# Designed miniproteins, single chains, continued (4): the designs that were tried, part 42

Each design is a single chain, and the fold is of that chain. pLDDT is the mean over its residues in the fold that is shown.

## One batch from the design tools (miniprotein)

Design m13521
Fold by ESMFold2-Fast:
Structure m13521 (fold): chain A 100 residues (1-100)
Amino acid sequence: SSTKELLEAAKSLLEKALANVEANRDDPLLVESTLSLAEAGLSVLLKIAEKLGDKKAAEVLREALELVVEASEAARAGDMDRAIELLRRAIELVKAALEE
């Protein structure tokens, strides 16, 4: 299933981003760079889902992308706890979709 492959890729990307942000909470440049790479990766996966006509994957990836964008805004405001919470929500969203 294209849905499963795209969402597994998104899950892996987001889990690595969360681990990097948690390890580097006191380094704003590394946190911002990590979140920017996660946003870019999700954007690519979303474009692939749209090209394949995979509406389920596209919807989930769009919602996950919105959460990562909000995490970047929280990180820029210095709210690392909020950024981490938003990343965890994005991971849970993708995990829930994989269990359907």
Scores: mean pLDDT 91

Design m13523
Fold by ESMFold2-Fast:
Structure m13523 (fold): chain A 89 residues (1-89)
Amino acid sequence: KAEELKKKALELLERADELTKEAAKAYKEGDYEKAIELLEEVKKLAEEVLEIAKELEESDPETAKIFKEAAEHAIKLAEKKIEELKKKM
């Protein structure tokens, strides 16, 4: 169970990074709506990682802390970028 949760969290973080790069490309192309949609997806994936980190607290608190910090950072960056993009629309 714990190893499966760790693998899932890593896959979610990798997908979030890919979507963040796609959002940056959409931004450069002037597609602000698509960039916002992709960043909202990043936020949802990071929120799922936060839930996984919570489940791991008891069995692997060190890994849980790493995932929590990574997810919180990703959420904050996505929220900031979404706000900036909405001001440009």
Scores: mean pLDDT 86

Design m13524
Fold by ESMFold2-Fast:
Structure m13524 (fold): chain A 68 residues (1-68)
Amino acid sequence: SMEDLVAELRRTLEEAIEAIEKGDMEKALELEKRIAELGKQIFSLGPEGEEEARKLLAEAQKRLAELV
């Protein structure tokens, strides 16, 4: 379901941020590929999924900015 994919995206984004924060670039790259795959699946489901995914990505970007 869309809700399951959005939940998976949220979890994967959290793991990616933690990997970047810890300097685990190998894990970060693997998670980045998974985020791209999940994004494609969510966007294929329609505008509601796209809106939720955009919101999660914006939240992740804000957290990454705090690491600089």
Scores: mean pLDDT 81

Design m13525
Fold by ESMFold2-Fast:
Structure m13525 (fold): chain A 60 residues (1-60)
Amino acid sequence: KQLDLINKYIANLEKEIKLLEEALKETPDEDKETRKNLKEMIEGLKRNIDSFKKEKEKLK
């Protein structure tokens, strides 16, 4: 039950990262503020995924 929930959270976060990475690719290099904000959001979500993956390992 908890493992299934964690897997669902990871999958949803991975989808969000994919959308943000696509937005970052479409953002011009000159828009440094938007690029910085998108990179920070992606890094935050990646840290959340790593945290959930560690929690998942403890349940196995």
Scores: mean pLDDT 81

Design m13526
Fold by ESMFold2-Fast:
Structure m13526 (fold): chain A 66 residues (1-66)
Amino acid sequence: EEADRLLRQGIDAVRAGKPEEALHLFREAAEKDPEGRWRPVAETVEQELAAGDLSRVRHLADVTRL
């Protein structure tokens, strides 16, 4: 569950106003996910953060694990 943990930490970093740290954590989560389940999520988060729209990243918290 290291990928799930990293995704949660990434979302927390976004909420703390640290989007660059969040992006780093999301990339690590995708790398630590051997099944690739979180890769599309990490890609979406990267695009949203680059666009400056954090609302979708916060919505992601609702589907991070379930």
Scores: mean pLDDT 66

Design m13527
Fold by ESMFold2-Fast:
Structure m13527 (fold): chain A 60 residues (1-60)
Amino acid sequence: SEELARKYLEILVKNVKYLKDIGGVSGTIRTVVDRLLDGLSEVYPELAKEAREEVDKILS
């Protein structure tokens, strides 16, 4: 469901913030995020795009 997808993305974004805070490499984090969003982007492309943009803001 879209509601479940939104909750999944909230957790994903929170985890990205955590990974950055502990010194994770931005390029590696982005690659992992892209793989996790591959399936979701087929069903909810706009939500996946918004999540990628949010991740990019965190990693910049």
Scores: mean pLDDT 81

Design m13528
Fold by ESMFold2-Fast:
Structure m13528 (fold): chain A 92 residues (1-92)
Amino acid sequence: GAEIEALAQELKIEAESKGFTVTVTIDGNTVTITITAPSDEKAIALSLNGIALELEGFDVTVSLDGNTVTITISADNDEELIEALQKLRDSL
């Protein structure tokens, strides 16, 4: 919904302000965030933040390739997806 698109844009703006390059794709209740970090250390930290969301019980898949992190978040409802996106944004 509009709230998910707004959060995706806020996440992108915040990450880009910190030197990341971000692409966000929304497909129904699935959000795929591809982030290229300015360093391997920052990429590792970001991948661990995504893994932390998975451990909290969110449906999150994280992959790391060099300094590029791909985080895929899926949810059964908009409220759960919004919560996961807010937590990810706040971890940046």
Scores: mean pLDDT 84

Design m13529
Fold by ESMFold2-Fast:
Structure m13529 (fold): chain A 86 residues (1-86)
Amino acid sequence: FREEVLAGIKAFNEGNYEEAVEHFEKALSIRETALVYLNLGRAYFELGNYEKALEYFKKALELAEEEKDELLIRQAKENIEKVKKA
């Protein structure tokens, strides 16, 4: 799990968004977390797939609210607003 998340973040930071999606999808298959959904949404946003980005950001928000993670709730809401303006 951790290795896939870190590999996805590394790929994302290098601009390899398709590779980032593959790593985050692998992480998601092991465990569903608000952080992984948030990162999937960000990667799809960079790929121009705003429909999938919005879907994943909404899932990130739902899980972050369940987990009571104030930072992730804020980040998910900010990213949802960004997609709506794209």
Scores: mean pLDDT 82

Design m13530
Fold by ESMFold2-Fast:
Structure m13530 (fold): chain A 88 residues (1-88)
Amino acid sequence: DELKEIIDKAKEAGAPRLAIAVLLAIEAARAGREDEAIECIERIVELAKKYGLEEIAIKGLKLVKEAAEEAGNPKVVEACDKAIEELK
């Protein structure tokens, strides 16, 4: 369970807001709420940089990308790819 690992590691690092942002981004991507998904993706990037959790955030963004691909939303997929590149 990659999602569980992301939640557990974010919580252990004192950054539960990162896990919340990932969960909200996945839900927004699945629901086709493009603007909300993109806002959550940007929030994931901010929190990753602030707490030094780039590796965990990249794993979370890959799950968001998968949800966006299943929902057929190329703009959210592109936002995930851009965020992943920014965190490398």
Scores: mean pLDDT 86

Design m13531
Fold by ESMFold2-Fast:
Structure m13531 (fold): chain A 65 residues (1-65)
Amino acid sequence: SEKAKQALEILKISAENNIEDVTLEQFIEGLKEGLESSKDEFTEEEQKYILEEAKKYIEELLKKL
């Protein structure tokens, strides 16, 4: 969905700006908490999509560091 794509794009920008200040595990945990607090805004499938794509993007960023 468009909302899930927009949320993912915001998370990617956040990851690029904060990856130096937090561990991958801390970022993923914060992401999970954020998605849980937005449960009414996203379906379970959309939450899984956002989480999986954000993880892939963060892993790619870490490989470039």
Scores: mean pLDDT 71

Design m13532
Fold by ESMFold2-Fast:
Structure m13532 (fold): chain A 70 residues (1-70)
Amino acid sequence: SELEERLEELERRFEELKPYMTEEEQKEIEELIEAARKALEEGNEEEAKKHLLEAETLLGVVEIKKTVLG
């Protein structure tokens, strides 16, 4: 499904970007990923989409930071 594919891609990006994150940033994004996973397991697609979008947004900020810092 689209949401499962988004979650898998998000998890891959999270692992790749971990070296550019603080422990606080890692915890926040990981909690959102876990919330999205649980929402998908419960069949709550709207909650899953919300948590996925929030995590994707935060990872986007980390990606910008990586680009600036090298």
Scores: mean pLDDT 85

Design m13533
Fold by ESMFold2-Fast:
Structure m13533 (fold): chain A 58 residues (1-58)
Amino acid sequence: LSDEQREALSRAGAEALSLDGPAAAEALRAAALALGLPAPAGDTGEEALLSMNALLQP
């Protein structure tokens, strides 16, 4: 991942934490898709964040 893509996903994740769980997961998936990345898996914000973190690992 580029530094810009990683930074954008990190910001989206932090902002999503202020939303309800379902809205948080949806916001993270929308951000990933907008950046051309695989959508994070999960039905809750926590699961989506864990999935996104795995996508950012080398």
Scores: mean pLDDT 69

Design m13534
Fold by ESMFold2-Fast:
Structure m13534 (fold): chain A 88 residues (1-88)
Amino acid sequence: SAELKESVASFLATVALSNIDLGDIEGARRLGERAVEIAREVLEEGHVLSDETLRNLRRLAEAMREAGEEEVAEELEEVIRRSEELRE
């Protein structure tokens, strides 16, 4: 279900943030890329991401950008924008 996929994407973003805190930027990048992939599937199904999920993805995007991971940060920002557009 879209709800379960969203929960997985939100969880992956939280784990990726923990990996950044531990200095595992490569691990964080892989988890972030997977979170983007799942979030895109959820949006394709017409499901709007929750405020909690958007908060976790936004935090991850900021942390990834600070770590120099510009590509995954931009993909996370794109997913956030798409979800916000669907809400309006």
Scores: mean pLDDT 88

Design m13535
Fold by ESMFold2-Fast:
Structure m13535 (fold): chain A 65 residues (1-65)
Amino acid sequence: GEAVIERVAIAELEEMIEEARRLGDEETVKRAEELIEQVKKEGVTPEIQKEMQELRERIEEKKRE
């Protein structure tokens, strides 16, 4: 994998974890933590990118509710 892309992905997931914790969304926190572990094992795959986008959308919707 490309270290720069992996580091950026992990940083985005860490930010999503912080936001999800503030919202009390433990499911999103756990899912983002799992994705960080997958990035460490497999690098940034298309599946991981898709999951990251879905989590970001969920966090944005919860912030508006």
Scores: mean pLDDT 81

Design m13536
Fold by ESMFold2-Fast:
Structure m13536 (fold): chain A 89 residues (1-89)
Amino acid sequence: SPIDELIEEAKRLKTLIDAGAPVEQVIAELERLSQKARELGLEDIADVLDTMLRKVRELYEQGKEEEALRTAKAGVDSLIKLLEYLKAQ
């Protein structure tokens, strides 16, 4: 299922963030996840990811690396919950 693929990728990204992945890697993985969501036809999910990505990049460009990572983690956690909710319907 497209939703199952995105859940697995989002959980992998959460694990990378929790393991201390650098913000540049987290940004690259968010970009890849957004592109995958679009390829799977989940445009609303891709738009959520693009909004999250824009905020993470903004914080990183301001030198707020810890806040960027916290924002990414919170966003990925929310995305996983949303995708699991959609799968259960």
Scores: mean pLDDT 88

Design m13537
Fold by ESMFold2-Fast:
Structure m13537 (fold): chain A 63 residues (1-63)
Amino acid sequence: SSMKQRAAALYTAAAINEAGAYANEMIARRAKDPALAQKFLDDSELDRKASEELKKKAEELEK
């Protein structure tokens, strides 16, 4: 695959991770168990960080 196709795949993966972060945040807001809420907030933060790293990799491939 071309470098542009690899960059596109990484941007897609970043978008999926952002959607995952949003879903985990919504689950956390509805959780009645504080431990479960914290788990999903932690998962949301990891997904956001993963999205940022994937975007950086995609940008590097386009340079």
Scores: mean pLDDT 87

Design m13538
Fold by ESMFold2-Fast:
Structure m13538 (fold): chain A 94 residues (1-94)
Amino acid sequence: SMKDQTISQMQSFVDGSKQIYKDLKSISPNMDPKDMYDMVQKQITTIKNTSQVLVDMGKKNGVPQSTINQFKQDVDKIIDDLQKLQDKIKKKID
């Protein structure tokens, strides 16, 4: 069903976004700090935009509000971790 497909896409997106964070954290010591900061910013923007599309699809396809709320919490945690990584990188640019 479209509902089940949307729930699966939400879970895959959370898992993929967690992997992006791990990859960025791993690469960070070997990258130019300014380029790394810009790359993290682009990933934050992409994650925010894609998560909103998935939330809207979830509402349209009858995904339970509790599942949508959990998805939003999982995404917000990843964005928070990315922003903290970006803050650490910024200190190296000064």
Scores: mean pLDDT 90

Design m13539
Fold by ESMFold2-Fast:
Structure m13539 (fold): chain A 90 residues (1-90)
Amino acid sequence: MLEEEIALLKEWIAKDPNNAAAWAGLGLLYYKLGKYEEAIEYFEKAIALDPNAEFAPEVLRILAEAYEKLGKYEEAKKAREEAEKKEKEL
């Protein structure tokens, strides 16, 4: 099931590498698989492509959790602070 969703998202990204939502989706699936370093890379790509997307606050919160899983507590704190700022701007 997760492998099929990953394949679909990778296909969408191959057709449109600027699809921020697809990058965010990949990050979430890799996070669920415990692949935190890859999840961070995909989430950072999603935020870079569309920093004002409606999903950005949620992505930044999960990004913070991924950083915490890797012991990167300062980066996690900054990601949470950015999430809170964007929630106020929605």
Scores: mean pLDDT 83

Design m13540
Fold by ESMFold2-Fast:
Structure m13540 (fold): chain A 96 residues (1-96)
Amino acid sequence: MVEDLEKWAEEEIKRNPDDAWAYTLLGALYLSRGELEKALEYFEKAVKIDPDNPFALLLLGIVYAKLGDKEKAQEYFNKAAERLGWKKGDFVKELE
């Protein structure tokens, strides 16, 4: 259940506070529920711990886009794409 996953992720952060993946998971859970401000908080923590994590950067961009901050969204999408080694042509092909 979603509540069990949230509790598990909170316990994981308590055991390993440097686990950027656990923060990314909590952010994704809040994003799935439309809790954009909470999702933003957790993704920002994930990026602070691991600034080269392309998935946390991508998800942070998605949250900013949903909040209407297109400039921040574009910034984080560009950072994520750079970390993933994606070129514009490759990105368009992957989305098909």
Scores: mean pLDDT 75

Design m13541
Fold by ESMFold2-Fast:
Structure m13541 (fold): chain A 61 residues (1-61)
Amino acid sequence: SRAEAEALLAEAERALRAGDYARADHLLKQVVSRFGDDAELLARAAALGREVGRRVAELQA
């Protein structure tokens, strides 16, 4: 449901803000896998995923 997708996105944002990039990535993959046909949810998940990717790249550089 949309409420479940919103909850997953909210948890992913909290994980990202806490620096738990592995958890954020896992939660975003759940959104894409379960709700990837919803363009709005996919766009929101993609934006957070790009931010996770940037933070991980900075950490590993």
Scores: mean pLDDT 82

Design m13542
Fold by ESMFold2-Fast:
Structure m13542 (fold): chain A 55 residues (1-55)
Amino acid sequence: SLPEVQARSPELRKKGLEAQKKLIEATKNNDQEARDKAFDELGKIVEEEAREARS
């Protein structure tokens, strides 16, 4: 079970899905650097969504 971005913005939602897909692929390939990068990207998207929710 991987976290999913519940973004209000369609663009932000797409970025979240892309980051999640990268995380899954990196995990399958045992690529630690790609996995860490995808996790960081997902975190930034979640933060942007939270910022939009406060606007």
Scores: mean pLDDT 73

Design m13543
Fold by ESMFold2-Fast:
Structure m13543 (fold): chain A 65 residues (1-65)
Amino acid sequence: SIEVELAEGMITMAGSAAGVLVGVEARGDTIFVRLKEESPEAEELKAMAERVAKNTGVRLEFEIE
């Protein structure tokens, strides 16, 4: 859906800019966000991603490598 694509794009852009992102994958209505490590930057990305998820209605899962 366009909502999933928009959420995935926004999260990928922000996470890449912050340097904390390993990858983002959308499966169905769920976006899986893989993070390099726990950090203040990763927490900021999680907070942003949660706001995006609430606005788009997508589900969100975080994984730490």
Scores: mean pLDDT 82

Design m13544
Fold by ESMFold2-Fast:
Structure m13544 (fold): chain A 119 residues (1-119)
Amino acid sequence: SEVERRVPVLLAALSDPSPEVRRRAARELGELALRAGAAFQPYLDEVADALTRLLFFDPSPEVRAAAAEALGALAVVDPDELRRRSLASILELLAEYDPSPEVREAARRALERIRAAEA
């Protein structure tokens, strides 16, 4: 499947020395999750863990913003209410406390996406 082929490549790209490569990989993982829906579920834990590490530890605000947006996309396709709530709590923390306004705005948009999907 597209998901089975692309997820390992994109996960590897999240560790690339180039922030532009990491930013693009995070964005593509979020887009892939939204397109694949239920087919993305086997990868949710691994991808959410990787994106959460970028969100807290990546020196590039552009990469952290992309990770926040991607986590919002993952939460939309996640059937697990407790995991969605955990992701929302992480995004709420970043919306308030990340030093970059761009990251705070991305986290707020991700939260809006999650809330819209639950309506």
Scores: mean pLDDT 88

Design m13545
Fold by ESMFold2-Fast:
Structure m13545 (fold): chain A 118 residues (1-118)
Amino acid sequence: MLRLDVEVTAPADSKAKRVDAGIAVPPDLRVGEVRVTVNSEKELEVDVYIAARGSEIRLRVEAKNKAKVTVHVAGGRVLEFEASGDAEVEVKEVTPQEMAARKVDALGDVRARLEPLP
């Protein structure tokens, strides 16, 4: 089983009220843990979409600056959720079709890494 580490940075010069970050786990892989770190210098909304089909995940979200963060898990199930930091965090389970149909106003800078779980 794998852990997905995700870092999202909102562009400092963006005038957008919402920033999107999308990540897809390869279809043959299963993730047991997802860690999301969000960095924003501005008060804005960040939508993080994670395609984790067939995965049952423990979700941890850290938001270091003032942002409203919504994490959307597509095709997976969230078993537990923990949030830390200064921002408001919401979690939603969505369909892969809802992720594909989402509207994007601005893109965040995204770094994602898969690690083995011990």
Scores: mean pLDDT 78

Design m13546
Fold by ESMFold2-Fast:
Structure m13546 (fold): chain A 69 residues (1-69)
Amino acid sequence: EVEELVREARELIDKLKSLGTPEAQRMAEELERTIEALEQARKSGDTDAVQAVLEKLRELIEKARELLA
């Protein structure tokens, strides 16, 4: 569900910020912007925009997990 993905992304943002590297900070910022874009798309009712942002969010979650491994 969308709420589950957002929760996971927020947890990753916290971990990335605690890591303290420039790469981790950049990834955290990208995740934050993507969550914001998702909320805007959901408010607009644009299903295609929501799907595109969800795909981006999933990709970033995978990359963040790789960075934290």
Scores: mean pLDDT 84

Design m13547
Fold by ESMFold2-Fast:
Structure m13547 (fold): chain A 59 residues (1-59)
Amino acid sequence: DDELRRLTAELAKPEFDKINKQIEELKKQGASYDEIKELNRKAKEVTREAEQRARELLA
């Protein structure tokens, strides 16, 4: 569902931007792959929550 994907992306964007800034900051500090991997896992949870919200809005 293209509309679901679009709304999910829009709802996730502010948290994604925040997480991406954190990842970039950690990379500048020489952070471990494990620390960056944890932030990527959080990004997936943000997407999942945004998709659930988008489904509610489309219902």
Scores: mean pLDDT 80

Design m13548
Fold by ESMFold2-Fast:
Structure m13548 (fold): chain A 68 residues (1-68)
Amino acid sequence: SDEEIIKRLEEELKGFSPEVLAEAKKMKSTAPTPASLWVAGELARIAGDEVTAAAFYYSALEKLKEER
């Protein structure tokens, strides 16, 4: 469900430092769907780019909340 996906994204975001999250929230991240944003975030995390990963996860979460 969207609620479970939202909760999972919020838990993933808790794994980042407050400083990383603050920088991530300043970034504009776009993709066609929340799933595309999630995949982009996973790829950034694998590459070690924590700020970009957090930005994509945050954008996926916000997009899911807007689609409700």
Scores: mean pLDDT 75

Design m13549
Fold by ESMFold2-Fast:
Structure m13549 (fold): chain A 68 residues (1-68)
Amino acid sequence: DEENIEKEYQKILETIEKDFERMRKEAPKVLPPELAEPFVQDVYEAFKLIAEAIYKLSLERLKKKREA
């Protein structure tokens, strides 16, 4: 149901925030400082966009299934 989709989306967002914090800590160890921060920011934004797209597609699929 829609409530389950919303709960999964929130879990994904929480996981992204936790992974982002870890990535900010680890990136400077493997990337030059001038690349580490932009890279982490780009990855964070990309994951957020992917999570939003999946959430919206899941809601649209559920809506179409109910209307059929």
Scores: mean pLDDT 80

Design m13550
Fold by ESMFold2-Fast:
Structure m13550 (fold): chain A 65 residues (1-65)
Amino acid sequence: MMTEEFRLEVEGSIYEIAGAVAERLGDYKEAAEYYEKAAEYFEKAGDLESAEEAKKKAEEAKKKA
């Protein structure tokens, strides 16, 4: 159980980093997609705070796309 939650948390972090990189490159559409995936993984991991932050970043990226 804990190992699976850790895996989901790590995947969420990877997508969040990918989203941040895409956003810095001006690829807002890709950034939004990565942040949405990050939020999904954080929610599955039970990390609601990180999931909420990722959702907000996805919405901001969508507005810029």
Scores: mean pLDDT 82

Design m13551
Fold by ESMFold2-Fast:
Structure m13551 (fold): chain A 56 residues (1-56)
Amino acid sequence: MTEEQVEEIRKIAEELKKAGKSKDEILFEVYNKALDLGATPEEARELAEKIVEEIL
Protein backbone atom coordinates (compact mmCIF):
# COMPACT_ATOMS: atom_id res chain seq x y z
CA MET A 1 0.00 0.00 0.00
CA THR A 2 1.11 3.57 -0.71
CA GLU A 3 1.14 6.45 1.80
CA GLU A 4 -1.69 8.08 -0.20
CA GLN A 5 -3.85 4.94 0.17
CA VAL A 6 -3.22 4.96 3.94
CA GLU A 7 -4.31 8.63 4.08
CA GLU A 8 -7.51 7.78 2.18
CA ILE A 9 -8.31 4.99 4.66
CA ARG A 10 -7.66 7.38 7.57
CA LYS A 11 -10.07 9.94 6.08
CA ILE A 12 -12.74 7.25 5.69
CA ALA A 13 -12.26 6.25 9.35
CA GLU A 14 -12.59 9.90 10.45
CA GLU A 15 -15.83 10.31 8.46
CA LEU A 16 -17.25 7.10 9.98
CA LYS A 17 -16.39 8.46 13.45
CA LYS A 18 -18.21 11.74 12.64
CA ALA A 19 -21.23 9.69 11.47
CA GLY A 20 -21.40 8.05 14.91
CA LYS A 21 -20.21 4.58 13.90
CA SER A 22 -18.93 2.33 16.69
CA LYS A 23 -15.24 1.48 17.14
CA ASP A 24 -15.95 -2.08 15.94
CA GLU A 25 -17.70 -0.83 12.77
CA ILE A 26 -14.80 1.54 12.01
CA LEU A 27 -12.26 -1.29 12.53
CA PHE A 28 -14.28 -3.57 10.22
CA GLU A 29 -14.56 -0.97 7.43
CA VAL A 30 -10.86 0.00 7.63
CA TYR A 31 -9.80 -3.67 7.63
CA ASN A 32 -11.89 -4.49 4.54
CA LYS A 33 -10.76 -1.35 2.68
CA ALA A 34 -7.10 -2.24 3.32
CA LEU A 35 -7.69 -5.77 1.98
CA ASP A 36 -9.34 -4.30 -1.15
CA LEU A 37 -6.20 -2.18 -1.68
CA GLY A 38 -3.95 -5.26 -1.60
CA ALA A 39 -2.91 -5.51 2.06
CA THR A 40 -2.44 -8.93 3.65
CA PRO A 41 -4.81 -9.83 6.53
CA GLU A 42 -1.96 -9.15 8.99
CA GLU A 43 -1.16 -5.73 7.45
CA ALA A 44 -4.86 -4.81 7.32
CA ARG A 45 -5.33 -5.71 11.00
CA GLU A 46 -2.28 -3.69 12.09
CA LEU A 47 -3.37 -0.70 10.01
CA ALA A 48 -6.95 -0.80 11.33
CA GLU A 49 -5.75 -0.93 14.96
CA LYS A 50 -3.25 1.90 14.40
CA ILE A 51 -5.73 4.22 12.65
CA VAL A 52 -8.49 3.65 15.22
CA GLU A 53 -6.07 4.39 18.10
CA GLU A 54 -4.87 7.57 16.33
CA ILE A 55 -8.38 8.98 15.69
CA LEU A 56 -10.22 7.75 18.81
Scores: mean pLDDT 82

Design m13552
Fold by ESMFold2-Fast:
Structure m13552 (fold): chain A 64 residues (1-64)
Amino acid sequence: EEIEKKVRELTQRAIDAARAGNWEEADKLLEEASKLADQTNNIKTHNIVIAARIRIVGLRIEAE
C-alpha cells in the first residue's frame, strides 16, 4: 500500500526527469523504485517499475 504509492511517485518523477533530459536523475529514481519494489513480492508494484523502465529507455532512444 504505502510502498506502492512511493514506487508510483518515484517512477513518475523518473519519467519527468527523463522528459527534461535529466537521464542520470531518471536512472537514480528508477533504481530507488526498483529496490523498494523488491521488498514487496507484489507483482503489480514490480510491473509499475518495469513499465517505467521501458518508457524511459524508449524516450532515451528517441532523444538520440
Scores: mean pLDDT 81

Design m13553
Fold by ESMFold2-Fast:
Structure m13553 (fold): chain A 72 residues (1-72)
Amino acid sequence: MKDKEIVEEAVEEAQKKGLSPLQLVQMVVDRDDSDRARLMAAHAALLLRENPEIDPKELAERAEKLAEEEMA
C-alpha cells in the first residue's frame, strides 16, 4: 500500500517540522500523483488540522478509507 505509506510519512514530517496542510498535500503529490494519493492527502490534511496530535498511522488509515469511499 504505497499511497498509505507516503501519506503516513508526510503526516509524520508535518508533525515533526510543523508543516502546513498544503505542504503535506504537496509532499504526497510530489511522490505519488495518482487520484487516490491526492484524495488521501486532502483527507489527511483535514484530519491533521482537526487533531494535530493524531497518530500518523491512524490518520493514514482513516484517510485511505475516506478516499476509497469517494472512489467507490
Scores: mean pLDDT 79

Design m13554
Fold by ESMFold2-Fast:
Structure m13554 (fold): chain A 86 residues (1-86)
Amino acid sequence: SKEEAIRRLEEIIEETRELIREARELGDELAERVAEEALERIERLLEELKKASDEEAPGILLEAEIELGLAKIALGVGKIIRKNEE
C-alpha cells in the first residue's frame, strides 16, 4: 500500500541519516558526500510518493532503496580500504 511505502521510505531516510553520522565519525568525506546527496534525493522522492498513485508508489520506493544501497556501498568500500591500510 501507499501508506506502507511511505513508512518504508521514512525508514530509508533514517537509515541514510545514520550513514551520514557514521561517515562523519570515520572522517570518510566521500561516503559522507554520497550519503548527503542520497538523502537530498530520497527526501524529494518522499514528497513525490505523497502525491503519487498506488501504482506509482513501488517505483518511487525502488528508487529510494537504490539511493540507500549506493550510500551503503560507498561507506562499505571506505571501511575496507581503511582496514587494509597497515
Scores: mean pLDDT 87

Design m13555
Fold by ESMFold2-Fast:
Structure m13555 (fold): chain A 102 residues (1-102)
Amino acid sequence: MKLYRAKPALKAMLEELGITKEEYTEEEIREGIIQYLEKLLAGKKPGDVLTLSNGMRVTVVDPEKKILRLGGGLSEAFGGKTEVSIEELADFLIREDTEVVE
């Protein structure tokens, strides 16, 4: 089983939810990121900008469907996509902002 340690920017996101573990399963960390993103989306409208704890900016496209538009040339990291679901964004943040510990 792989365990993940959150890098400082992602750790700050999880701490906003009161999550302060040192190590996570993939399921735990994905669920935590999704909860953080859902909290940021609450009460937002299409065109609103979200700033994540890592400084990443995304634009709300569809708050009901939880679709975000990527800023700043990040589309190549998502296979040329400019719009992503919160689940796709969570998978990106696990890949970029965690360290595998086993």
Scores: mean pLDDT 78

